# Designed miniproteins, single chains, continued (2): the designs that were tried, part 70

Each design is a single chain, and the fold is of that chain. pLDDT is the mean over its residues in the fold that is shown.

## One batch from the design tools (miniprotein)

Design m6418
Fold by ESMFold2-Fast:
Structure m6418 (fold): chain A 58 residues (1-58)
Amino acid sequence: MAYTVEQLIQHANRSTLCPHCGSSLLSRNGPGGQKEFLCPACDKEGKEFLSAEEYLKR
């Protein structure tokens, strides 16, 4: 099963909660024009944005 980038963006744009910890997801545009996502609670120590594909894999 694969999500489209549009579906992931819609989820994040509507204040989607992180499936791991329930915190609100952050989203931004990456340097290549790809969407990137971050859970500030799960990645509190590192705080790195992942591409949409990488985030969906987790």
Scores: mean pLDDT 59

Design m6419
Fold by ESMFold2-Fast:
Structure m6419 (fold): chain A 61 residues (1-61)
Amino acid sequence: SLLDEVLAKARELAARSTDLAAVRAELMRYVREKGEAEGLSDEETSRILQAALAEVDALAA
């Protein structure tokens, strides 16, 4: 699923970089582009982004 792909991307980015601001920015771009490409609603795109950012924050805690 797109959520699984995005969560995998979040973990990959967090593993390769300690710059959390850059990781969050890249995830926001990635989710927006994927959502647009797949025709997702703003609501679904937002929910996927929130899950990805929560994953990054949990890994940084």
Scores: mean pLDDT 81

Design m6420
Fold by ESMFold2-Fast:
Structure m6420 (fold): chain A 65 residues (1-65)
Amino acid sequence: SELEKLQAELAEKRRELTKATLELHDLKKLPDTPEVRAQIAALEKRIEELRKEIRELEDRIKKLG
């Protein structure tokens, strides 16, 4: 069903968010280099995009229930 598909996508995005957040935490432990700063910036952008996608999926699921 459409609901099951959206719930599966939501679960996947939540797993990706958790992984990205842990990766960000690990990067912040590394020496402050231009390369590390670039990776942190890219990952923070990825986290913001994932949070937006999660909110959109949650809203779509609510409209179906």
Scores: mean pLDDT 88

Design m6421
Fold by ESMFold2-Fast:
Structure m6421 (fold): chain A 65 residues (1-65)
Amino acid sequence: SPLEERRRRALDRAGDEFDALLREPSAAGWSEQEILDRFLEIMVRTFEAEGLPDLAEELRRGFAE
């Protein structure tokens, strides 16, 4: 379905952005929490950009609980 395709596209794009971010030399100094916060920010932004704000909220909720 179009919704499932947008969801997969958002996840793929978020994964690529996060992988690139982790390749930055400064990333070696980040805490687990800092890495998680950056990952969540990328995921939320990517889902919102694909027109999936409800899924962005679900993801944020999953990490907050």
Scores: mean pLDDT 78

Design m6422
Fold by ESMFold2-Fast:
Structure m6422 (fold): chain A 60 residues (1-60)
Amino acid sequence: SLYEKVQQLADEIRALAAAAGEDVEITLPPKEQVSEELVATMEGLLAGYRDWLAARAAAA
C-alpha cells in the first residue's frame, strides 16, 4: 500500500539521520491523503537527504 511505503521511506530517512548522528522529525499525512505523487516526492527527498548528508560528511 502507498501508506506503508510512505512509512517505510520515513523510516529510511530517520535511519540515515541516526547513522549520521542527526535526529530528524518527519510528519506523515493521514492515510487517506497518501498519493503515488507523495511517494515519489518522498523518494526524491530521501535521495536528496542522502546527498546532503554525504556532502556534509565530506566537508566535516
Scores: mean pLDDT 75

Design m6423
Fold by ESMFold2-Fast:
Structure m6423 (fold): chain A 96 residues (1-96)
Amino acid sequence: HMEEEIREAVERIGKIVDEIFKTKKLTDEQLDEMIEAARKIVELASQLGYDEVVEAARELLEHLERIKKEGFKPEDIPDLGVLAHRLEVAVRRALA
C-alpha cells in the first residue's frame, strides 16, 4: 500500500536523523538511505496528489543531495532536523 510505504520511509528518515543528532556524524550509507527514502516519498506522494508531502520531501532531498555533493558539516544537523520535521508534519496531515 502506497500510504504505508510513505509512512515507513518517513519513519526511516526520522530514525537516521535521530542517530545523527546523537552521534553528530553522517555516514555515506545513512545519506544514501535518506536520499532513497526521500525519492520514494516524492514518487508515491506525487501519484497520490499529496502536494504538501511532495514539496516537503523535495526540500529535504535537495538538502541531502547538496550534502552529498559538497560534504557534510555540523551546521547541516539543525537543518536536517527542521526539514525532517516538516516532512513528518506534512505526512501526518495527508494521512489523517
Scores: mean pLDDT 88

Design m6424
Fold by ESMFold2-Fast:
Structure m6424 (fold): chain A 110 residues (1-110)
Amino acid sequence: HMASQREAAREALLRVQGAIADALRKVRDYVEQHPELTPEQVAKMLIDEIRKAAEAAGAEIVELSVEKTPDGTIKIRIRLRVPAGGELEVEVTVTPDNRIEARFRARLPE
């Protein structure tokens, strides 16, 4: 069975996205047990754990931005290059009450 370049990229994207989703779940579980954490501490933990998970899955972080809005919400945007030429964008939102929401956008190579 011959895999195409695009299929290899899709498999890599699913692997990287799964690793990041696992990291997000671990951070959510930890945050629920630690109500004393600030949103800034939660954001730092998210960045550290996503970086470790992405690198372990073979992805490279090409852009990282962090924005704090006036209401105290922190938005983290990470762009990743994944094996076989795909790209993954991860947007994580940390609310002032430490709720964590995540969105993924995957792009296959041309």
Scores: mean pLDDT 86

Design m6425
Fold by ESMFold2-Fast:
Parts: sequence; structure tokens; C-alpha cells
Structure m6425 (fold): chain A 65 residues (1-65)
Amino acid sequence: MEAQREAEEELRRRVEEARELGETGSVDEGMKALGEVDTEAHRAGHEAVAAEARRALTELLSQAQ
């Protein structure tokens, strides 16, 4: 239980860091990081976090547009 919680929390933190990276002008790096979190979360079975990463990626794309 604790291991899954730690992994989920770490992935969520990475989503937030990637969002901040994109918002501060490194949009390409932010999008890449979000894609990596989505892939990693999905492989680890953290589907909710993978969905959050995809939403954040969509928001960054909308902001860049």
C-alpha cells in the first residue's frame, strides 16, 4: 500500500513540475516530461495519474496555442 502511494505521489509531483516547466517557457521540455509520466504511470497501473498527465499536456498545448 505505501509503495503504491509513494509511486503515485512521486508521479503526481512530476506532473506538477512538468506543468511549471512548460509554463515558465520550456514548453517542449514540459510536454516531453508529461508524456514520460503518462507512459510510466500507465505501465505501473496508475491510470488516474496517467490521465492527469494527459490533461496537463492538453492544457500546455492549449496555452502554447
Scores: mean pLDDT 78

Design m6426
Fold by ESMFold2-Fast:
Structure m6426 (fold): chain A 56 residues (1-56)
Amino acid sequence: MLPPLALALVQEMLRIAAERGDLGDLRDFFAEAEARLGLSPAQAAAARATLDTLGL
């Protein structure tokens, strides 16, 4: 199971992809998802590191 912060980030990226009708590379939506969730730079970095470790 993904940590809650990483899970929230993935869910927001999927929401952005659905809104844009583009399911390409979800990594393109990291910055927008982080901004929408109001993550601090430290929280954003931790979430990205977790997703990278899991191959996402």
Scores: mean pLDDT 74

Design m6427
Fold by ESMFold2-Fast:
Structure m6427 (fold): chain A 94 residues (1-94)
Amino acid sequence: MTRLELKAHEEDGVLVVELRIYSTETPVPEELLERARAAGREGAAKAPELVLRLITAAGEERVARGGTEEGLELAEELGEYRARAGLAQLLEAA
């Protein structure tokens, strides 16, 4: 099952959205993943001053601003991980 932790906080006057990934084992239909990636990219494009931080299960960290191409790509990955976590919770509740 997908396990993650999402934090939204302010660091030195900057809004930071941090996503820490513990596991990514939840299967999700590709159509929903594509939709989640698109939503993430659109959100980052509208918030150029937002800092995105992703920490993988392997301990790798990536950071980018929402107004950069790197930030848009990172936002797509954040969207995908959130979709996997949401479906995992829904499937466990059913």
Scores: mean pLDDT 73

Design m6428
Fold by ESMFold2-Fast:
Structure m6428 (fold): chain A 92 residues (1-92)
Amino acid sequence: DEEKLKELIEKIKKEVEEGKKTMKETREEKDIIDFAYENLNVDRSSPMEIHILEVIKYILELQLENIDNEITQKALKEVIKEIEEEIEKLKK
């Protein structure tokens, strides 16, 4: 069901943007940087946006491990891929 897949991708993307905003508003920058370094092997000197995106990606990967619905898995994988592409673009 292509329509359901598109709707889920857009919903997850909206949740990602809300998650980024919430993280920036509710977490100290040091806590985000330390988490990304300790758990995700992100260099502490990387731009803040990379730390945030790596943490969001990690959360989505954890959700993917707990979801059995194939359409939702495809939607999560697509959003994770777009986040990976955004991180690589920010490294340029």
Scores: mean pLDDT 85

Design m6429
Fold by ESMFold2-Fast:
Structure m6429 (fold): chain A 80 residues (1-80)
Amino acid sequence: SLEEQLAEIDARISKVVKEIKKNKNDPEKTAELFKELISLYQEKMALLDQLPETPEVQAEKAYLQSLIDELKRIEEELKK
């Protein structure tokens, strides 16, 4: 079900966030994990696009987009 797919993606996001915290002193590993996290947020966005557009769904999608944008900004700074 869509609910099971959302629960699965949330579990994968949680795991990657924990791995980022664990590897905070490893810049190469952190960069790899940031790319994975961006991909997972984009996958969650695609799942939310399958739900009816409610104010709650719109707010969640806006929040995820802000997280993606912030992670991409951090990635660009890490390349400098």
Scores: mean pLDDT 84

Design m6430
Fold by ESMFold2-Fast:
Structure m6430 (fold): chain A 83 residues (1-83)
Amino acid sequence: SSMQQRRQQLLAELERLRKDERELRERLKKIDEEIAKLKKQYEKNPTPAIKEQLQQLIAQKVGIEIRIIGLEIDRELILKQMA
């Protein structure tokens, strides 16, 4: 039935969103580790180059966090449609 097809499509979309969120969270973990390392380097040798790299990584982190929030909003919307 069209209702069963719609449920299968929504479940497939939820699975895609979960996979995308997992990949983004793995990227966040790696960026957080890199930020921590660069902060320690900056404390020992404060250069404009290290500061610029830190700012770029922090900007990337913020961008990924915004994307995760977007996926969480989409997931919540799908769950409400299934309820």
Scores: mean pLDDT 89

Design m6431
Fold by ESMFold2-Fast:
Structure m6431 (fold): chain A 108 residues (1-108)
Amino acid sequence: SVVDALKEAVDAVIKHPILRDLWILNLDNARDEGVFDEPGGVFTDPAGHELRRVVRDGRELVEVQDPLTGEWRSDYEGVIARIEDEILQTASKEELDEIANKLKEALS
């Protein structure tokens, strides 16, 4: 499924375990809310970027919105890698600890 492919991309690309688990949690929540049941459903990733499911040329894709241009892109593995780098470059230890605490609360 599209969700399983995204989770595999996250697991392959995201090296930081907290960000990986947060991405997977958000994907599972989006799936459970039915975001992937209909084309055009949107959800927000941990970095605040919009993701959507679309059908193009009979193929199901997940696209991410580039916040600078507003353009939708299908290179979700490359975008996930960029998002991880962006968060790791800008996130403080306190912000990473807060993300870890949110994950612990969600899993409890």
Scores: mean pLDDT 68

Design m6432
Fold by ESMFold2-Fast:
Structure m6432 (fold): chain A 75 residues (1-75)
Amino acid sequence: GEEARAALAALREELPKVRASLTPAQVRQAEAMILALELALAGASAEEIAARLVEEFGIPRELAERLARYVTALA
């Protein structure tokens, strides 16, 4: 459970420090990961997280499903 919280905290701390050095696509990837971790910690299912990643960030469904399973396993 703590692993997901640690990952979310690290991403939230690091993204502002490196944002100016990242492309818009890389910023979007970091924001997608932050959303996935937030939803997993809020108790969302892997299916719900995958659907949100496809809808909001345009992530391919297979990759969204893999990421959703990964973050729910960390939560």
Scores: mean pLDDT 83

Design m6433
Fold by ESMFold2-Fast:
Structure m6433 (fold): chain A 97 residues (1-97)
Amino acid sequence: EKVKEQMIELAKELQAQLEAMDLPPDIKARLIKIMDGIIDAVRNAPSVDMAEMMVRMAVQEAIDWIDKMKEQGLITEEQANEIKALYDKFLEDVQKI
């Protein structure tokens, strides 16, 4: 349970970083919603291992979606790379708990 609390704290930190980015409103809103989904998934997961798996899957889906938004010209390559770097760091920090 302490591990899940740490995962939720890391997710909230990432959410705050995403909120501070200069992004199109629709893209920002979806990223915040993805983070809310990650927090809920961690909170409701039956085990830490399941929570870690769900976080990893959600992060991969978010990265794939950001790449699609970049391909469609809805965000810049710089914005896409910054968001992906934040997600990669979040995933690494979660794995170190």
Scores: mean pLDDT 87

Design m6434
Fold by ESMFold2-Fast:
Structure m6434 (fold): chain A 68 residues (1-68)
Amino acid sequence: SLQEAGDRIVETLKKEGREDLAEAVREAMEKNDPARVGAILWADEHGLSDEELEERYKRMKEAIEKKK
């Protein structure tokens, strides 16, 4: 489930010392915002700034809206 997958991601990030990132992912999951979760993980994977993360979030959110 999304909750189980998210819990594993949060645990992994905490073990890697990325507690701020883990909290951000957890908050996005609690808000049921998959676009935010995706943007956070994508930004971490590619070493993006907070500004670039927000741009990715906007694009992901727009893509999800159009598919609905």
Scores: mean pLDDT 77

Design m6435
Fold by ESMFold2-Fast:
Structure m6435 (fold): chain A 88 residues (1-88)
Amino acid sequence: SLSREQLDLEVEAALVMIEAAVLKNIAQRSDLPEEVKKKILELVDKAIDKANEAIQLARSGGDLEKARQYIEEARKLVEEAKKLLDSA
């Protein structure tokens, strides 16, 4: 069974992925300028990639500090994407 720390990290990463996926859907359906839409999509795709890497590390019991770093990086990317969406 996964440790509590591993489960917590997987949940945190999954929540970041859900938020990124929602932002991606909103951006794709929006009438935002194409350059803004492209930037948002790039940021959310990078966030999803980092969250996926964090989930893999958490599940394997690998470098959990690296998993935390990837989650924090993914959260920052999501926040930047959200700021672009809200400011446009």
Scores: mean pLDDT 87

Design m6436
Fold by ESMFold2-Fast:
Structure m6436 (fold): chain A 88 residues (1-88)
Amino acid sequence: ASEVQRRAIRLQARLALAIMQATLVIKYSEDEAIKERARELRDELARLSAEVDAAYAADDAERVAELERRARELEERVKRLVAEDKAA
């Protein structure tokens, strides 16, 4: 695999972790509003994961870099949601 494809693989691992964290909030949160936000966030992460698969297949360095930036934004949103759920 190219270095770009290796970056896409690492990005998929990060997205899988974020999806897992959102899924745990959906399953175990006591707050229905937090659960709904977690479902929306999981769906956004799943769409981003599909875009990463496409960028991997295309060996598209610019697209992988854009998706890495978007993933960081979504990862921060997941961290905030998990923190809000623990505080509730």
Scores: mean pLDDT 89

Design m6437
Fold by ESMFold2-Fast:
Structure m6437 (fold): chain A 82 residues (1-82)
Amino acid sequence: SMEKLNEELRKLAEEIKATKLSEEEKEELKERILELLRELGFSEEELEEARELLEKSDVSGEGLLIGLKVAEMELERQKALE
């Protein structure tokens, strides 16, 4: 449900605010997000677009952590429907 998603996102935002990411940690998170997107069934063309966007977008560490968690949640949802 949207309410449960919003609750999870609020909880994650609190946890993320306590986290300070180095540039190396940000690069590791970008690669982890791309790997999860591959697991979700995104094509290699879509993954290259995603990589390009992540490299160009000055994405904050908080944004990367939220992106990672959303991708993990979507992968778990997809697995539950199999």
Scores: mean pLDDT 68

Design m6438
Fold by ESMFold2-Fast:
Structure m6438 (fold): chain A 74 residues (1-74)
Amino acid sequence: SRLEELLKEMEELEEQALEAIRAGDWEAAEEVLRRLQALYTRFLHETDDEEEKEEAVKRMNEIGKRLREALAEA
């Protein structure tokens, strides 16, 4: 389904963002995170399930927190 494909893409981009953060490639991390943010926005628009919306918001918050922590340590 469309939602299943969006969730899969979100997971793949989350992994790519974390890899870029670990590598210290801040330019790549920023680019991947912008794409990920767009996917989160589309997912929230497409789903009508409150639990799915809550999970997406939690994922957005977690990846944002990880980026902020990594940048503070850099």
Scores: mean pLDDT 78

Design m6439
Fold by ESMFold2-Fast:
Structure m6439 (fold): chain A 74 residues (1-74)
Amino acid sequence: MSAEEVMEELEREIELYLEAVEKGDEKKADEIERRIVGLVLRASALSPELGERAIAMAQEAGKRAREIREELEK
């Protein structure tokens, strides 16, 4: 898998993850989160710079998911 393919797949999985969180589908969100972790590890194996970008994207997704969950608890 190329660097471009890894990053594009990561972006797609993050979108699906946030959609699952918004729908309250925690089982699906957990499954997608595992795939995101795998993509971050793959990016890190390709280069340190790509790994740092992938980690940042995953952290931003986690922050947004937390904000969505907090809003749903209102």
Scores: mean pLDDT 84

Design m6440
Fold by ESMFold2-Fast:
Structure m6440 (fold): chain A 85 residues (1-85)
Amino acid sequence: SKEDELLQELKQTAEEMKKELDRAVREGASVDELEGILDRYSQKMLDLMRRMVEEKVSKEKLDEAEKIFIDTVNYGMGLLEERRA
């Protein structure tokens, strides 16, 4: 269904963000580079969540998407704070 497709795309986007952040950290990326990665993927996830709301996705699926978004953004923010220290 469209609902399952959007949630799956959000999950894939979140996993790709974490992979790209992990790779960037391993490669010695700057805070600015990590912020750029976080911003690009966060914008993608927010757009997907907006489309989920417009498509009348169930509360359970929206709650799952919100948790994935928050957990993924917090992961990236944690990496940024480590680089600032």
Scores: mean pLDDT 87

Design m6441
Fold by ESMFold2-Fast:
Structure m6441 (fold): chain A 110 residues (1-110)
Amino acid sequence: ISGEEGVKLGKEGYEKAKSPDPEVAVEGAEKATLAAASPDPEGRKEGARAGGAAMGSPDPEAVHNGANAVGIAGLSPDPEVRETALRAARLPAPDPAGQAGGRKTAEGIE
């Protein structure tokens, strides 16, 4: 996929991953995985965000594919993409302390 297509896929993946419909959430996670593998850093960032959203799904397949997309983005040579992947990995935690810790970690990563 092209860089522009990667960004588009990631954004579409994010919207679909938020769906309460398991089939739509799985499709969102699949698009997130493709975006996370994009040659464009912006596409990889959008893929990580979509993957994080999919990890919040009640469907185990969407959660698994979402985690895979975040993992792929986390392997990026771009530091901003890796940071986005780390934040996305923490999004499924409804724990306020986990959210505060994630925010502090993002602020403290040098």
Scores: mean pLDDT 71

Design m6442
Fold by ESMFold2-Fast:
Structure m6442 (fold): chain A 79 residues (1-79)
Amino acid sequence: MEELIQKLNDLAKQYEALAKVYEGAAESARRAAEHLRKTDPSKQEEIEGLERIARDAEEMAKKYNELAQTYKDLAEKLK
C-alpha cells in the first residue's frame, strides 16, 4: 500500500510539472503574439498561429492538472 501511494503521488507531481510547462508555453506564445501584433501586425498568420499554440497549451495544462488531482485523490483514499 505505501509503495502504491508513493507512486501515485509521484505521478501527480509529474503531471503537475507538465501542467506548469504547458502554462509557461501558453504565456510565452501569448506574449510573442502580442509582441508581433505591436511590432509587425502584417504577420497576421504567424500571430494567429501563436494564439492557437497558446490555446492548445492552455488545454493541455488543464488536462494535466486534472490528472494530477485524480492521482492525489486516489492516493488520499488509499491511506
Scores: mean pLDDT 86

Design m6443
Fold by ESMFold2-Fast:
Structure m6443 (fold): chain A 61 residues (1-61)
Amino acid sequence: KKHLYVKVDPSKIKEAIETAKKYGAEVVQLSDDVIGALVDEEKVEELKKELEKLGAEVTVL
């Protein structure tokens, strides 16, 4: 599994969480505009692209 650090507009935080959960990620909300997501490596690139469509900045750790 890979850890993703995701920064997104606060108005889209719930949508980002729902998107990550659709990809089977374990999600922790760190602030109003930041979440951590733990996801299988095979799903990282697809989830990253979907989150970036929401305007999120995604860092793979």
Scores: mean pLDDT 84

Design m6444
Fold by ESMFold2-Fast:
Structure m6444 (fold): chain A 81 residues (1-81)
Amino acid sequence: MEELKEIIEALIEQLESLGVLGRDAYLILAEIAEELGYEELAEWLRKKAEETPTESDPQVITELKKGKDIFIERVKEYEKK
């Protein structure tokens, strides 16, 4: 679903502009993209993680990990319909 991919990319760009994404956040986002089959987005996010020397706030990582499982499950449910 091309529209969902673009929305995710736009959200990532907004989070980058706020300076909230560290290396660990990019890796979690890459795992989400890979699970959804967005391989090019996952590769781009892994490259961003490699270029990012700082780690995210632990609270941000905790929320991303919680959101990861829920988001993947919901997207997979929508793809079946």
Scores: mean pLDDT 76

Design m6445
Fold by ESMFold2-Fast:
Structure m6445 (fold): chain A 63 residues (1-63)
Amino acid sequence: SSQEALEEGRRLLAQGRVEEALAAFEAAGDSIAEAHRLLGEIYAGLKRYDEAARAYALADQLS
């Protein structure tokens, strides 16, 4: 949940390394649900709306 973890997640997503981005967020102390929410926010910022919608749906199911 630190800003450095967010930047690392964004970098990993730019490389298509989605599972590693999720692991980085979870390792930062966030829940699995929160990691998926952060993934959704990053995808939305990248205008990847289909991936963002799926990430938000998963976060809601895991909450």
Scores: mean pLDDT 75

Design m6446
Fold by ESMFold2-Fast:
Structure m6446 (fold): chain A 85 residues (1-85)
Amino acid sequence: SAAALEAELQAEAEELVDEGFRAAREEVERLAAESGLSLEEALERAKERARELARKAVEESLTDPAALERLRAALAEQRAAVAAA
């Protein structure tokens, strides 16, 4: 069902966001220091933005087959990037 596909894609996107930020911890710490933000504040803002974009991409993929293909490609690319980090 569409609802099951949405839940699956959303869960995968959220896992990749969390893994990406975990892998990029040192880079985020550097950016926070350069920006004058606390590490926690910088991480929270970045995660919220990434999750919002992921949610919108999932929602769009449910009504547009081309958007679904782009989302799947983006998730595969993100998985490869996290694995390479």
Scores: mean pLDDT 72

Design m6447
Fold by ESMFold2-Fast:
Structure m6447 (fold): chain A 88 residues (1-88)
Amino acid sequence: MKIIEEKLPDVESLEEFKELLKKKYPGLEGGGFAIDESGVVSPEEKREKFEKEMERLKKEYDLEFLLLTARVKSTKATVYALLILPPP
């Protein structure tokens, strides 16, 4: 079991990010979130919490995940999507 990481090209908007996900990985289930890199909270702290939760899910549920990351040029936010890979 492993978390597979993929960095997508920078996107202009969250909608472009969603369209890239639909085009490249149609039908996969998951969720996403955005972090404002100019914001009040450290992006690093948010990433650590996210990675800790991913490791917990990996350990407990024996699932494989695809982590997709892109930067949104318009908002200066980093967007993340975690998709559940189907069992072989």
Scores: mean pLDDT 63

Design m6448
Fold by ESMFold2-Fast:
Structure m6448 (fold): chain A 62 residues (1-62)
Amino acid sequence: MEKEVKEAIEELDKEIEKIKATEKDKKKAEQKITVLETAKALLEIGLEIDKELAKRKELEKA
């Protein structure tokens, strides 16, 4: 589970690098990079939430 999210984060890093190398429009590149960095932060938050769920707590319906 964590590995899959980590791979997604690494893919985002590669995308950022590709955009910086290929995209001539700095405005578009900057905006895209900002969005991707925000997505990485959201993925990290998702990892924390997923870890709590992965504890497999009881349904609390007992």
Scores: mean pLDDT 72

Design m6449
Fold by ESMFold2-Fast:
Structure m6449 (fold): chain A 100 residues (1-100)
Amino acid sequence: SGVQTLLGAAAHEAREFLEEHASELSPEDLARLQALVDEIERAVREDRDLARAVTLMEELRGLLESLLPTLSPEVAARVRRFIAGLDAVIAAARAALAAS
């Protein structure tokens, strides 16, 4: 489905974002974020539970937002842009699932 493709692409981009910024996050925060991305990927690809995948994406968004005060201004700006992208994906996925 288009929603599965959208959510799968967003999960992949989240993984790449975390890999790019791994040195700028604490090991504990990085591990929590990576575990959540792994759970999103399982929900999308193994379980095909797209509603759960959206809920987990909202948890990822919330966790990233909670870390903003701990980051440098440059990293925080990149995280805010990434959160804006997640918000767009979540809104699009929710709208598509409500129409199904």
Scores: mean pLDDT 87

Design m6450
Fold by ESMFold2-Fast:
Structure m6450 (fold): chain A 74 residues (1-74)
Amino acid sequence: APLPSEAEILLIAGEIYRGLGNVYKKLGKIDEAKSAYEDAIRLYQEALEKSTDPELRAEAQRNIEDVKKELEKL
C-alpha cells in the first residue's frame, strides 16, 4: 500500500477534528465544538498548502466551507 502523503494525513486529521466537533455539538458542549471545528479548518487549510492534487484540494475546500457553516450555526 502506498504511504499517505503529508496532505492526505492532514486531510484525515481535519476529518477527525470535524467529527469531534460534531460529537461535542450533539452533547451541547459548544465551546469544545467550536475549538474542534476551528482546528479542523486549520488542518484542511494546511492540506491545501501542501497539495497540488485537484481532487484532494476540492475535498479540503468543501470540508472548510461545510465546517464554517457548522460554526455559524453554533
Scores: mean pLDDT 88

Design m6451
Fold by ESMFold2-Fast:
Parts: C-alpha cells; sequence; structure tokens
Structure m6451 (fold): chain A 98 residues (1-98)
C-alpha cells in the first residue's frame, strides 16, 4: 500500500496528528475511514481482509501493542502473498516495528 489518494492521505495525516496528541480513539476513527476508502477501490475479498488487518495492526501499534501489530501485519502479508509490491510494503512496516 505505497500509493494513496489525497483523501486517504488526509485521513492518515489526521490519524497521525491525533495519535501525536495522545488522542488514540480519534486516530482509530480516521484510520478506519482511510481503510474503508481503500477497500471501496478493491473487488478482491482477500485484499479487503488484508486492508482490515493492516488497519487493526496500525491501531494496535498506536495502543502500544507492538506484538499484536506485527502479528496482524504478518497475516495481511500472507493474504497478499501473490502481490510482491504489497508484500514489500508490509515487510518494511514490520521491519520498523521489530
Amino acid sequence: MKEASEEEINLLVKAMIYAAQGKIDEAEKYLRKAGEIVKSKSNDPKEKEAIDLAVEARIAYLKGDTEKAIELFKQAKELLKDNPEAVKSIEEVIKRLE
């Protein structure tokens, strides 16, 4: 997930701003909204499931559960294993969290 629309980027920026302020519940809301936009562009059920897992992983990380975040990203990577670009993007995120 290297490419995002301006709306997706704006929602992710809002999530990061709220997270930096310690407003994790607000950050979660914006991360979920960004995930819904990404899912709306896909017709693949596995891709939609992987997007949900990536959103939950980011939320877990913001709540301080790094191990859960890594586990959820690894599950998303397995679902997207036939997409080398998605796998690389998820592996880079996992690497930063380990």
Scores: mean pLDDT 79

Design m6452
Fold by ESMFold2-Fast:
Structure m6452 (fold): chain A 81 residues (1-81)
Amino acid sequence: MAEEIAEEIKELAEKLGIKSPEFYENLDALAKSNTPENIKSLKEAKELLEKAVELEESDPRKAVALATAALLIIIGTYLDL
């Protein structure tokens, strides 16, 4: 479950051009943890990245804000492992 959501997040991040090795390393670590809290955070980050991809062409400023919020969720969740 966490692994599947993390893979979807990785695909969305690659579409948005996110090239941070640390982000992908943190995401891979979270993919190995099936706690309810981790799954919830991954789902929230995925939803934000999906909205960022949808808005990239029409509202790039909002897309960047949503992508940044998703990155902060992933970093924060990783630090709480």
Scores: mean pLDDT 82

Design m6453
Fold by ESMFold2-Fast:
Structure m6453 (fold): chain A 73 residues (1-73)
Amino acid sequence: SELLEFARRMLRVDAEHYARYGRNPSLKELAEALGVSEATVRRRIAAVQEAGRASPEFAEELERIGREIEAEL
């Protein structure tokens, strides 16, 4: 899923930014790191959240991705 691939990249950027700067990235910093516009980041986050609410399987996959990224840090 393109949404899961986006979510994985976003969660990794968030975790790496926190490790480097001690804070979560802004929308602008997320957009710059992902190579997309702020509007694209906003739309993709909304789509990921909607998919998670609509599908327990999607929500569980998101949690799995988050745990994998945390385990790498």
Scores: mean pLDDT 85

